Designed miniproteins, single chains, continued (2). Designs and how they scored, part 49

Each design is a single chain, and the fold is of that chain. pLDDT is the mean over its residues in the fold that is shown.

## One batch from the design tools (miniprotein)

Design m5674
Fold by ESMFold2-Fast:
Structure m5674 (fold): chain A 81 residues (1-81)
Amino acid sequence: MSPDLERMRKEAEEVRKRGEEALRLAPSEEVRKLAEEAVRLGEKALSPDVPLTPQEKLELHKRAVELTRRAVELAEELARR
C-alpha cells in the first residue's frame, strides 16, 4: 500500500535475482554466504511478524541491498580470477 513498501518489495526481489546471478557467475561459498544473508535480511525487513521498528526494518533492507552488491562484486572478481 505505501509506495515505499512496494519499492522495498521490488528491491527484495531484485536482491534475490542478483544473488542467484552472482552464484551462477561464481559458485563459491563466500558468494553463497553473502547472497543467502542478503535474502534473509531482506525477508526479515519485510516480515510483518518481526517486532522491529520501521527504522530498524529500513536499516535491515539497506544491509540486504549492500550485501547483494558485495556478492555481485565478489562474483565478478572471482570470474576474472
Scores: mean pLDDT 78

Design m5675
Fold by ESMFold2-Fast:
Structure m5675 (fold): chain A 80 residues (1-80)
Amino acid sequence: SESVERLLEAVRKAGAPVEAVEALIRAAAEKDTEAATAAGQALYKAGVSAEEVSEIGAHAGIALAEGVSAEELIERVRAV
């Protein structure tokens, strides 16, 4: 999926912590706004820029909307 590959590219380019990206994916899948905010803050504190956090969130959201499971996205992110 192109959306999954774009997510993986964004994660690699940003050097984003896998655990924070995993939390963001789970929060997006569950539509948990508080958890999504906490995951975004964890990415910022880890040195990921606001633009990079936005790109990661957008690509994760698109992949989930296209029917890719949170489990599959997390597995692919862990392989980065």
Scores: mean pLDDT 86

Design m5676
Fold by ESMFold2-Fast:
Structure m5676 (fold): chain A 66 residues (1-66)
Amino acid sequence: DEEIKTLNTLGYLIATDPLVGYGAAVALGFSRYKDKLQSLADQNGLSVSTAISTGKSKHNHYLSSM
């Protein structure tokens, strides 16, 4: 089930790498995480756009490997 895989990988990424996890969540349309992602991106010297693209890319790697 792709939805279960998506939610499980999001939970894993948020727990292990919050910047990547929130980036992936925002990329999937969970807009409520945008403010949290903005804060984390700023702390890491990244743009929100970069954080979204990085999170989406890493999440896709997990999904394509499962």
Scores: mean pLDDT 77

Design m5677
Fold by ESMFold2-Fast:
Structure m5677 (fold): chain A 62 residues (1-62)
Amino acid sequence: MATAEQAATAEGARAAALAAASKAKSPDEVNMRGAEVATQAGNNEEARRAAGEAGKEASDKI
């Protein structure tokens, strides 16, 4: 990560997606919560991709 600002954006989105997924009780709910985090990160393409990948990881855990 090049800067703290960029790192905070990408890591924040990933952490938020994982936290939302940890509250989900089913894979469908993980996908819904991941979509919400991705929507919030929509202004930043890297953050949006990080949220999507985190959602897939969380889905695999359930």
Scores: mean pLDDT 62

Design m5678
Fold by ESMFold2-Fast:
Structure m5678 (fold): chain A 65 residues (1-65)
Amino acid sequence: MLERLQAVVERAIAELEELMKSDYPKEDKLKALERLRGLAEAAELPEELRERLLRAIEEAEEKLK
């Protein structure tokens, strides 16, 4: 179970990094990050995986300021 959750979180972070490299409008990137944050907070993830995902989202949001 834990290994599957880790893989899901790693995939989500990789997809987030691809989104940030894209030339999509800032608004679309922010909407995607808000959606991902909501899903991460609603999910019952182990603390380490939750922190890792939320940190990646926070760093992406900071770059879009």
Scores: mean pLDDT 78

Design m5679
Fold by ESMFold2-Fast:
Structure m5679 (fold): chain A 59 residues (1-59)
Amino acid sequence: MTFSDIAAYLGELMNRLGIKTVDELIDYLKKIGAPQEYIDAANVIKKSAQTGREAAREL
């Protein structure tokens, strides 16, 4: 399974569960005992989101 496939799946999960932040997604994955590869993918998404947020942070 490619990273792109996992990222798409995680995005759908966020929408379905009403999860608004990647931190909540990571917490949820840990709570359900998801495989480490999913947790790792969520952490990569978090870093990408943080980079974008920091770039847009100035208003």
Scores: mean pLDDT 72

Design m5680
Fold by ESMFold2-Fast:
Structure m5680 (fold): chain A 70 residues (1-70)
Amino acid sequence: SDGKIDAAELKEIFESMGLKGVLSDAQVKQLIQAFDKDGDGTIDEAELAALMAALDRDGDGKLSPAELGL
């Protein structure tokens, strides 16, 4: 792979952070589309870092459903 993260990989990342079952496939795809500057259905490491920073508003290294807008 070329450092790109697709919907399945992003879902696995969220599951590893304790968000298993919180996000549907459609919601994960919507998050990718919001941060996907290239329009290829994937995000790069910089876009992932921006997404994680946006979701971790408190800077505690944890994601919550409230921070996801759920």
Scores: mean pLDDT 67

Design m5681
Fold by ESMFold2-Fast:
Structure m5681 (fold): chain A 84 residues (1-84)
Amino acid sequence: SVRQRQLEQFQQLLDELGITPEEFLEMSDREIAEKLLELEKKKRKEAEKKGMTGMEPLPSLEEVEKDIKELRPELEELAKELLE
């Protein structure tokens, strides 16, 4: 189902960030944004080392935080469902 795929994708993201669903629920939008931006920086740096060019500049921390804040209600529902 679509919901099962969303749960699996969210769990995978949390695993890549090194956080649990419980920790996610306790974190601020800023703290989540900082972890996401650091993960993206690491992935992009490795891609650049492999000769990938022409990538768009990284979003600002403020832009990532805004996106997290807008998605927060949906992400909290996914985190709570993972804990059931």
Scores: mean pLDDT 80

Design m5682
Fold by ESMFold2-Fast:
Structure m5682 (fold): chain A 82 residues (1-82)
Amino acid sequence: SDETIQKIGEELREFLKSLGIPEDVIDDVVATVESLLRQYGTSPEGIEMVTTVVSEYLRSQGVPEDKIEKAVERLRELIEEA
């Protein structure tokens, strides 16, 4: 549901902020995640696609690998708990 997707986005935003990721990067990540979840859903294939896109984007922005791993793990948890 749209409510579930928004909740995932809000929880992810707070988590990424706790990792010290810049707000502009967080805004882009959250918007991308919400868009992809609306388009492809929360299937295992959808989760793998969303997490892959997020990890590639964060890496392109110079986010350290340890923070990318934490972000992807948290995103996966949020989608699976939805």
Scores: mean pLDDT 86

Design m5683
Fold by ESMFold2-Fast:
Structure m5683 (fold): chain A 100 residues (1-100)
Amino acid sequence: MKKYKDEALKRLLEEGLISEEEYEELKDYNAEELIEYGKKHGNPPVVMLGERMLNVEKGEKTPREESIRLQLAALEYAISKGLEISEEDREAVAEAKAEL
């Protein structure tokens, strides 16, 4: 988990989805603290990371609909920050929104 969290947070920093100050704070956070932070600051990628960590630690699974909604929110947030995503991913977002 620690290696996965560190790599995921570095990727979020590289993609501009968190600041350097946020990275320094979040690297010491546990799964529940990441979820609370992401919800409070409107950062779905951070919420998604915390939820994934929590599910692995507790042996639980996020319900399919909730998981899809969180992934869509994270992807839309990344697009809003200027991250380039594939045309296929953009079409997948549009299709998933139509089904929700």
Scores: mean pLDDT 75

Design m5684
Fold by ESMFold2-Fast:
Structure m5684 (fold): chain A 62 residues (1-62)
Amino acid sequence: SAKEELEKAKEALEKGDAEAAQKHLVLAVIRGADVDLVQKAGEALGKGDYETAIKYLEKALE
């Protein structure tokens, strides 16, 4: 599910695994996650801002 992929992306970010996080963000979008929030998380991840990426994922999970 989209929620499961978002949770896995958040776990990967907490471990500093950017590659795993990016994979799970893509799968979350495919499975129906909020595209705008996932895009913002991905942009923060691309800048190395893991804290901001996690905050956007938490908003997507609500």
Scores: mean pLDDT 83

Design m5685
Fold by ESMFold2-Fast:
Structure m5685 (fold): chain A 77 residues (1-77)
Amino acid sequence: SHMEEKRKVVEEARAALEAGDADTAAQIVSDYVKKVTGKLTDQQKQLINIAKRLAEEGRVDEAARVVEYVVDQALKS
């Protein structure tokens, strides 16, 4: 289901963010969006970069919310 698939991707990305690996989190989200929609839009790339910067600043919960938003929008495509 879309809900379980979203949950798994968001949980995996969040685990990477909490581990301090923002690059791995960005890759998980990017790969999933490409799998679902075929490619990353400029807006999706910008949001992923914002999430990466938030995580690098220790703002992991905010980064996770941006990741969840990107995944949710991809599933609506």
Scores: mean pLDDT 83

Design m5686
Fold by ESMFold2-Fast:
Structure m5686 (fold): chain A 68 residues (1-68)
Amino acid sequence: SEKEKSKELAKAIREVMEKYKLTQSQLADAIGVSTSSISKVLRGASISTLSKKSQKRLENLYKTYKEL
């Protein structure tokens, strides 16, 4: 479900940030959103607070780091 997908993506992004020592500002800049938006998602807000374009960019960034 979309709710489960949002939880898994948020968890995966947090793990990537911890592994590669990325800041919220660096992640926000990479996907073209505000640092506040990333902070909300990581604090448990739904991934759907981001636009569909930003969600796809986040998924692409996660996929890239997952393959490293």
Scores: mean pLDDT 73

Design m5687
Fold by ESMFold2-Fast:
Structure m5687 (fold): chain A 97 residues (1-97)
Amino acid sequence: DMSRAVQLLNQIRSYAVSGIIYSDKELLEQAKRTVDELIELAKKLGLEEVIKNLEEIRRIIDEALENLDLPLEKKLELASRAQELIDEAGRLIEKNK
């Protein structure tokens, strides 16, 4: 279900970026749950490269959850890296259409 994969990826973008920048633990936890749901879907669809990319996104979310008191500069760096990985996952999903 490629449409579901795209919807989940858009939710991850919203939750992760806002969660990191605002140090919002609830948004980061929502991002983590949504990443796990998309990993399960990616496994069913055989999207190995997407799974690897999502595991890296999960790692960034975990880092943000463990470090809610990071300086703004470091939060912007984490948010930027998450955005890059999410964009890569989007391109990989689109290539499979």
Scores: mean pLDDT 86

Design m5688
Fold by ESMFold2-Fast:
Structure m5688 (fold): chain A 80 residues (1-80)
Amino acid sequence: SLREEALALFRRTAELQVAGAPEEEVREVGKKAFELALSLPSPEDQVAVFAEGAALVAEAEGLDAEAVRARARAVFSASL
């Protein structure tokens, strides 16, 4: 599904960042994740995927993934 593909791309973005991959490669995969998330058919799915994607990247950076997920969900929900 598009949702699973978007989450897989966010996960890969996080993995590349942790591995110290070139910024260009991280950016390209992240852009694909973002574009696919925006193509999701429902606002609810977009909110869920963006929130989870933000949490995955935050975890890779050593941030509080649960706090980031909750904040992202609130922000995106208020916009839809």
Scores: mean pLDDT 79

Design m5689
Fold by ESMFold2-Fast:
Structure m5689 (fold): chain A 81 residues (1-81)
Amino acid sequence: SELEKEIEEISKELKKIEEEHKEELEKLKEIAAKAKSLEELKEALKKEVGEEEAEKLMKLLEEILEKQRRGYELEQELEKL
């Protein structure tokens, strides 16, 4: 199934991101736990790690969320079969 292959590829990509960026993700998770919104998260990150690193972490978060969203959409398509 092409859907199953795409889901597997997204899963592998997410796992690779988690493995390659483990420390960054742990830091982001700690800061995110204290933030009530994406805007608060951006401000908290800038204060904790600086503007350049905060931008990198936000891009990483956006990439993860987009892959998770795509994976969810594909799983919903597979469930309809």
Scores: mean pLDDT 80

Design m5690
Fold by ESMFold2-Fast:
Structure m5690 (fold): chain A 62 residues (1-62)
Amino acid sequence: SDKISEEIKKMKKEGVKEEELFEFIKEQLRKQAPETVNPKMSDKEIEEHIEEISKALVEEIK
């Protein structure tokens, strides 16, 4: 999460488009899913959670 946040900030400083940033975040979170999401969530809920977190991170950094 902190590592992803640092990479997001770097990409934003480099002028990466918001859409590319969003896709990058989703991919990173999906790779970290077992460590990032609540273990009681279903696979579908995990995907939805990743999408929500990715959107929130993109908006929060603005």
Scores: mean pLDDT 69

Design m5691
Fold by ESMFold2-Fast:
Structure m5691 (fold): chain A 69 residues (1-69)
Amino acid sequence: PYRVTVESDSLPPVEGIARDRSEAVGVVRTVAADAEAGGGRVLEFDPEAARAVVESPRHGRITVRAEPV
């Protein structure tokens, strides 16, 4: 299992558990896609590291990371 953490400038950090690395990467992709759909931009996207950094017009910089637990 992987712990997925989403941090932003305007919201409290959110944590969840992904069952495997594929699910963790899926969450990272979803956060990046949602940020772009909302008018934001992807600053960094590393699916191999299960990490992304995006800029959102509403929430500032959002960092998504996943780590094995």
Scores: mean pLDDT 79

Design m5692
Fold by ESMFold2-Fast:
Structure m5692 (fold): chain A 65 residues (1-65)
Amino acid sequence: MATEEELRETLARAIAAFRAGDLATARELVLQAQRIAQELGEVSEDLRRQLERLGAHVDQPAPGK
């Protein structure tokens, strides 16, 4: 069963992956976090806002060559 703790941990890992430049892992973790949030039905405003911001960043196109 999904928990807000799991959501928070998944978001933290996604942020770490994004900061490390691992966009593939960050995207995977954002999708996992979205699934957890959906299962919970109710999440804090802070977690919802963090998920929205991180999702937007991860969905940005990779720097062009």
Scores: mean pLDDT 75

Design m5693
Fold by ESMFold2-Fast:
Structure m5693 (fold): chain A 61 residues (1-61)
Amino acid sequence: SHAQELLRALARENSGLSDAQIDEMVAAVRAGDEARLREVAERAGLTLRQARSLGEAILAA
């Protein structure tokens, strides 16, 4: 959707995330895998809260 494309673009521009990192984050949220989400967040330089919010927003769009 256009909203998913926009959120992904904002994540790349504002947080310096790669498409692979965004995909891994969304997958972790979809699976409810908090440990994996934390690992992705740490590698991306995000807090767990930021990673969860972003992943949930993209998944819901």
Scores: mean pLDDT 82

Design m5694
Fold by ESMFold2-Fast:
Structure m5694 (fold): chain A 69 residues (1-69)
Amino acid sequence: SPWEERQKLLQQLQSLVQKFLQAVRDGDMDQARQYYQQIVSVLQQLQQRGFISEQELQALIQELEQMLK
C-alpha cells in the first residue's frame, strides 16, 4: 500500500540521516558524502511517489549540503 511504502522510505531516511549526522560529527566527510547520496536517493523516491513536494525536496537537499561545508 502507499502508506506502507511511505513508512518504509521514512524509516530508511531516518536511519541514513542519523548515520550522516554521526559521520559529520566524527569529521568523516567521505562517509558523510556517501550517506548524503543515499539520502538524496530516498528523498527523490519520496518526491516521485508524491509524499513530499519538489520544493521540500530542494530545501532538504540544500540543508544537507550546508552541513558538508
Scores: mean pLDDT 87

Design m5695
Fold by ESMFold2-Fast:
Structure m5695 (fold): chain A 67 residues (1-67)
Amino acid sequence: DLLEEVARRLGEEVRERLEAFLRLSGAPPTEANVAQLLPEAVRHPDAPLYRPGETLEEVLARLEPLV
């Protein structure tokens, strides 16, 4: 479960924001959609922008220090 993985690694607050973004956009919680929206869900000025071709695992690992 991708949303459980997000909660486990980045915390419940980030997961709640991600769920809100998915709901508002009508997007399913696929690996690609989650990876693309995660930097915005973290809401940190130093959060790195999503890079095309990055895996969800790479994005999660990069955002962990910011939460």
Scores: mean pLDDT 77

Design m5696
Fold by ESMFold2-Fast:
Structure m5696 (fold): chain A 87 residues (1-87)
Amino acid sequence: LSEEEKTLLTALASEAQSLLDELKAGKISPEEAIKRLEELREKVLPKLSEETAKKVDELIDKLIEAIRNNDFAEARKVIRELTALAL
């Protein structure tokens, strides 16, 4: 990954973690969390290489499904995978 891509992925993982924390605290709804993740997807994917964008897109899909299923353990796992991809 480029240094710019690592920075973008680190920021994405941090924002996703913040959304998960707000969702757990009852500060936002699952619908609001999913909307914000979709907005992050649209912003970040065009700035990534094709290969990296595909992996990030798949991870965001998994995170959205975990949120829909109230599966916070899976959501945390996906955020860790995003963080690992940034390394």
Scores: mean pLDDT 85

Design m5697
Fold by ESMFold2-Fast:
Structure m5697 (fold): chain A 108 residues (1-108)
Amino acid sequence: IEELEKKLEENPTFENAFLLIYEYAKSGNLEKALELLKKFGDDPSFTPREKLRLQIAAHMYSKKRSDILAGKSALDLYFNMGGGERHKDWSEKENELFVEAMEKVLKA
């Protein structure tokens, strides 16, 4: 996590933001995951689809009803926007982790 925090600080890309949010959510640091989601929510360099992916990852282990519903809403919007299209510029690992995040949100 400390390595990912440093990478995001040095280079605030979608990839680094996604990986750090994913690891915070997975480790139970939901407050930090949501803080990063809020910080990047208004970043014009991120596409609407990328922002939905961050939201889905941030909420994958949420226990609060409003946060669970936010994750499910983001997942629904993602698919309704044609989110089945592959982002070819994303790494295989990023896509694998995102699939896992989607499964967790769906099961919540």
Scores: mean pLDDT 72

Design m5698
Fold by ESMFold2-Fast:
Structure m5698 (fold): chain A 105 residues (1-105)
Amino acid sequence: SAAERFAERVRQIRRETLAMELDLSPELVASLTPEQWEEIERLLDKAVIAAKKNNKSELDKLIDELSKMTGQSKQKLRDLINRKLQSEATVKSFEERIAEEEKKG
């Protein structure tokens, strides 16, 4: 279906973006199974949520798991999570500003 093709394309773009953000080697990217990609995405999403909730214990455990799977340093992973939090806050701020500007028109 069109929905299935759209979902597959979104999944591909998300993985390509994640590989760039994590600075993953082409060799590692080629070796990762669909299941391993889903696990990395799941752990990263949980880490962002843990960071939003200021749950340091959960965040540290998730960063340890991500570091083991990706070979990246814990510091690079923390920096990525912080960038994702900042990006989400920026997008929300822009959406709020657009909504306020629309109310003026």
Scores: mean pLDDT 78

Design m5699
Fold by ESMFold2-Fast:
Parts: C-alpha cells; structure tokens; sequence
Structure m5699 (fold): chain A 82 residues (1-82)
C-alpha cells in the first residue's frame, strides 16, 4: 500500500505545482495584450497537461523518472518565483 500512497502523493504534488505555475505565469502576463495572454496560457496549459500525462505513465513504469519530472516542475516554479 506504501507504493500506492507514493504514486498518489506524486500526482497531488505535480498537480499543485502545475496550478502554481499557471498562477505565476498569469501574474507575469497581467499587463500583456489579451490576445497574447490567451495564446500563451493555452500553450502553457497544453504543455502542463502533457507533463501530467507523462507523469501518469512514468509512475507505472519508473518511480525514479516520475520523481525527476516532479522535480522539473518544482524547478520551473522556483525560476518563476526568482
């Protein structure tokens, strides 16, 4: 059951990081033209959705690689907060 809990924790952590990236980018883009904001948010949402799908695949195939992907998302948050 510990493996199942770890997989759930990785998904929850990744989801939280994705939401934080979206929030930080929205703040960064607040003064951009509406059309540019929309386009960049659509591109960002697509990219982050693809990362979450990759995470779901990796948690079944390699927990080490799943943890690395979550760390990549954390690094993106850290860069946006810098």
Amino acid sequence: SSMKKKKRELVLRATGLVLRILGLELERLRDAPEEERRKRLEELSKRLTEKLKELEKLIEESLEKAEELVEELQEEVDRLEA
Scores: mean pLDDT 85

Design m5700
Fold by ESMFold2-Fast:
Structure m5700 (fold): chain A 69 residues (1-69)
Amino acid sequence: SARAAGIAALAAGGAGGPMPAVDEAGKRQAYQLALLSGGSEAGARAAGDAVGNGADPETARAAVKQAGS
């Protein structure tokens, strides 16, 4: 709905945008990516933490690859 889309846009651009906050969704996604790539649980947590600290998905993939090697 238009109202829901507006609230999401405000959260992304207003409330969350200027803050270097932990990206919980990205953190969880990176964790799952690492596990799916055959990485260890410790490596998956490291990848999640990297994304949570504001790392982009490309950096998360590099962390997963390092953990799995």
Scores: mean pLDDT 59

Design m5701
Fold by ESMFold2-Fast:
Structure m5701 (fold): chain A 68 residues (1-68)
Amino acid sequence: GLVRVEGVDEALARGAAALAGAITGRPAEVVEVSPEGVATIRLVGASEAQTRLAAAGIAANGYRAEVL
């Protein structure tokens, strides 16, 4: 699954990925971080439901997160 996170740099994107991995129990990686502060996080082998759960959990921690 893929999650988009807005308003982040590389360090915050890594933090969001670690949180997504902790929530789902799936390996999470930062695919890219744009100069505009938009990060794409990949959850390896996550279902759509697990990806939605990760996005919701990231958003609950103050990030702007959406499922791609």
Scores: mean pLDDT 85

Design m5702
Fold by ESMFold2-Fast:
Structure m5702 (fold): chain A 91 residues (1-91)
Amino acid sequence: MEEEKANELLKKGETYAQQGLIAAMAGLRDIAKRLFEKAVKYFLEAADISPEAGEKALELLRQALNAARDLHFEDGVKILEEAIKEIEEKL
């Protein structure tokens, strides 16, 4: 039901975040940026469904943020930090 919709959005966000990290590792930083922007959009939509989905989105965003920091992908770090801040303010 509502949880199923949240889980689908979280899976979509996670998939785009993973694709973004792979693109960043391959040096395709412009593509990686667009993929992280898509991931963030899905995580924000999931967070709007329930507080539980918001907490799960934060967990996945923080994992992606740590990976982006390890890659020194500054644009990705900024996108992910803004998304984390927005969800934290809603919880």
Scores: mean pLDDT 87

Design m5703
Fold by ESMFold2-Fast:
Structure m5703 (fold): chain A 92 residues (1-92)
Amino acid sequence: SAEKQELKARLQALVDRARALGDAIEAKHKQLVADGAPLEERRRLVLLGAEVGALELHLLVDIKYIDKLDPNELKARLDRVEARLAALEAEA
């Protein structure tokens, strides 16, 4: 259905967005290590990266099981994931 294709496209866009953010966090962490930044700053980025990785994993699971998911529950979850990724992007 058109709705299923739209949801699959949204899921893939969010996976791509999470991957890009994860890569940016990893690059920033490597820079902080090179600059001898305090442990607290390095630890913050590791924890942000872990949260981004968890979001990516959940999105990939949703793609795998999309035929078994309720579309309305999935839409609500994607709205929350989009908001959380925006917050993580601002914090990174």
Scores: mean pLDDT 91

Design m5704
Fold by ESMFold2-Fast:
Structure m5704 (fold): chain A 61 residues (1-61)
Amino acid sequence: GSKLEVLEQRLVTIRDRLPAELQAKLENPLLLKAVSEQLVQAFPQLDIRSDEEIIAALKQL
């Protein structure tokens, strides 16, 4: 799938490893899509295969 589709699936997979505030946001489908779009736009070189890079990028949003 597209980078965005892969990132959305990855965010769902790692959700339980995030702070409670981010977990709650990512349970909302509209916020999940918004966060995924923000990550792609802010970090176009983000390695979406790296949980650590995704978590670090989320903390910078």
Scores: mean pLDDT 81

Design m5705
Fold by ESMFold2-Fast:
Structure m5705 (fold): chain A 115 residues (1-115)
Amino acid sequence: MVGEIMREKVEKGIYSFDELLALVGVALELGLSVEQIGDIIRQESIEAAIDTMLEYTHGNLADLSAEERERLRAELRAKFEDELNALDGTTLREAVDKAIERQRERLARREALLR
């Protein structure tokens, strides 16, 4: 489960909890599944997590020019920083609940679009 992976990453000191919530927030906005989000947060660095998000949204990064790849990384990093700043002062419990609610709302919106 995403929440279990988040706890493990924080306990191991790989990410802060706010960094994990910011990654989850960006991935949810990109329309990624819970399984894809799980793969993203299993990465061992913010840069690896961003590259994994880009692979799910844009395909093989090796097929992109170095300039285009850096542009896409910078855009995702900016979204990550925005989400991270929005979490300032949010409690761990409230942040988890908010991330879960955002995922539920996104799934409901996707179902409405497919009907």
Scores: mean pLDDT 73

Design m5706
Fold by ESMFold2-Fast:
Structure m5706 (fold): chain A 100 residues (1-100)
Amino acid sequence: MLTEEELRALLARQREELERSELRPAEREYALAVLEAAEAVLDGDYAAAEAYRERALAALDRIAEEVAAEEGPEAAAEVRELGEKQLDAALEAAKRAAAA
């Protein structure tokens, strides 16, 4: 299990990697919103965490629309499911780190 300090360091590293990554706008917005939601949970700001969660899901819907156009509806459904699981996992990791 990651401590709060370890998770904050990991989130900072992931943000730096995103700044250097060639991502589509919706993919970048999803990834940033997930990181911001996790940081908000660590800070105890659950209102901000929920706002970023909603933003991540909205960005994920746009990613799924792009994938549906390129690869079809089944691939889009898989991307949406994976994205929702990643978001939930990030928030649970932050909750556990904050409680430890």
Scores: mean pLDDT 85

Design m5707
Fold by ESMFold2-Fast:
Structure m5707 (fold): chain A 107 residues (1-107)
Amino acid sequence: LTPEQIEALRRALHLVFPGYVEDLSDEEIVRAAKLLLALLEKYGVKNVNDISPFYPLLLFVRAVYPDKSLVEILEEAARLAGIDVEKVLKSPLTEEDIQRLLEVLGL
């Protein structure tokens, strides 16, 4: 991924999770973006204005693990949603994936 793509992903993650993104490495940003995209797709979220039912799941995981990183929270949320976390993280993040994430979030 280019630095510009990483920065776009960082902005997208910050929009959804303010305060969780500041200390994430570029590799952690990519991992978090893959997991968020998988969750948005699992719950059929096409636009940020259509509140995803995954928010209660994210709040639950956050409440149980308040000191966990964003990546760890998203991995646990994805597992609870029945997503194959290992497959998602092993798959490359494409330019189309990045564009789709930005489009869903209205960026």
Scores: mean pLDDT 77

Design m5708
Fold by ESMFold2-Fast:
Parts: C-alpha cells; structure tokens; sequence
Structure m5708 (fold): chain A 100 residues (1-100)
C-alpha cells in the first residue's frame, strides 16, 4: 500500500543520486555539468520540504511522482535543445518544482 514519508524521502534522495550519475556520464561540458548538479541539489531540498509538509502520505507520493516527471521532461528537452537552452530549462524546471 502507501509508503511512509521517510521511505519517500529516501527514494527521492536515491533518485537524485541516480540522475547525478547520469549527468556525470552524459554531459561532457564541466560548466554545464556543474549547473545541472547544483540544480538537482536545489530541487532535492525543495521537494524534501514539500514531502515533509504534505498533509497525507498519498499527497507526498504524488509530489515525488510529479518531481520525477519534471526531471525527465527537463533532461529530454536538454537532449533535444542542447546546452544553449540550459539556463532557460533550469529556470522552467525550478519554477515547476516550486509549484509542487
């Protein structure tokens, strides 16, 4: 059935670590890599607080699911539009995460 908030936070932390490893392998530009990793760290802290503040475990699980969709959309757009779009894509992704 429903996970605990502690389990959701652990899943979030493991998911962010996984994305960081993908970025380390896929992005060759060191400056772009640093910006994406920093953005993932900022997203982690925002989403972690959102999960803690959620009134129900079901609401917390939806926040985690929506976060995963935001990151997947960000990475897909980065692959399609290239590093020249990075700053815009970071801003859009952070705005979406803040609205969770």
Amino acid sequence: ALPTKEELIKDLEETVEYYKKLIEEEIKNPEAKEKVIKTLDEMLEIVKEKIKEAKTVEEAAKILQEFNLIVEDFLDKLKKEGESALDKLIEEALEKVKKL
Scores: mean pLDDT 86

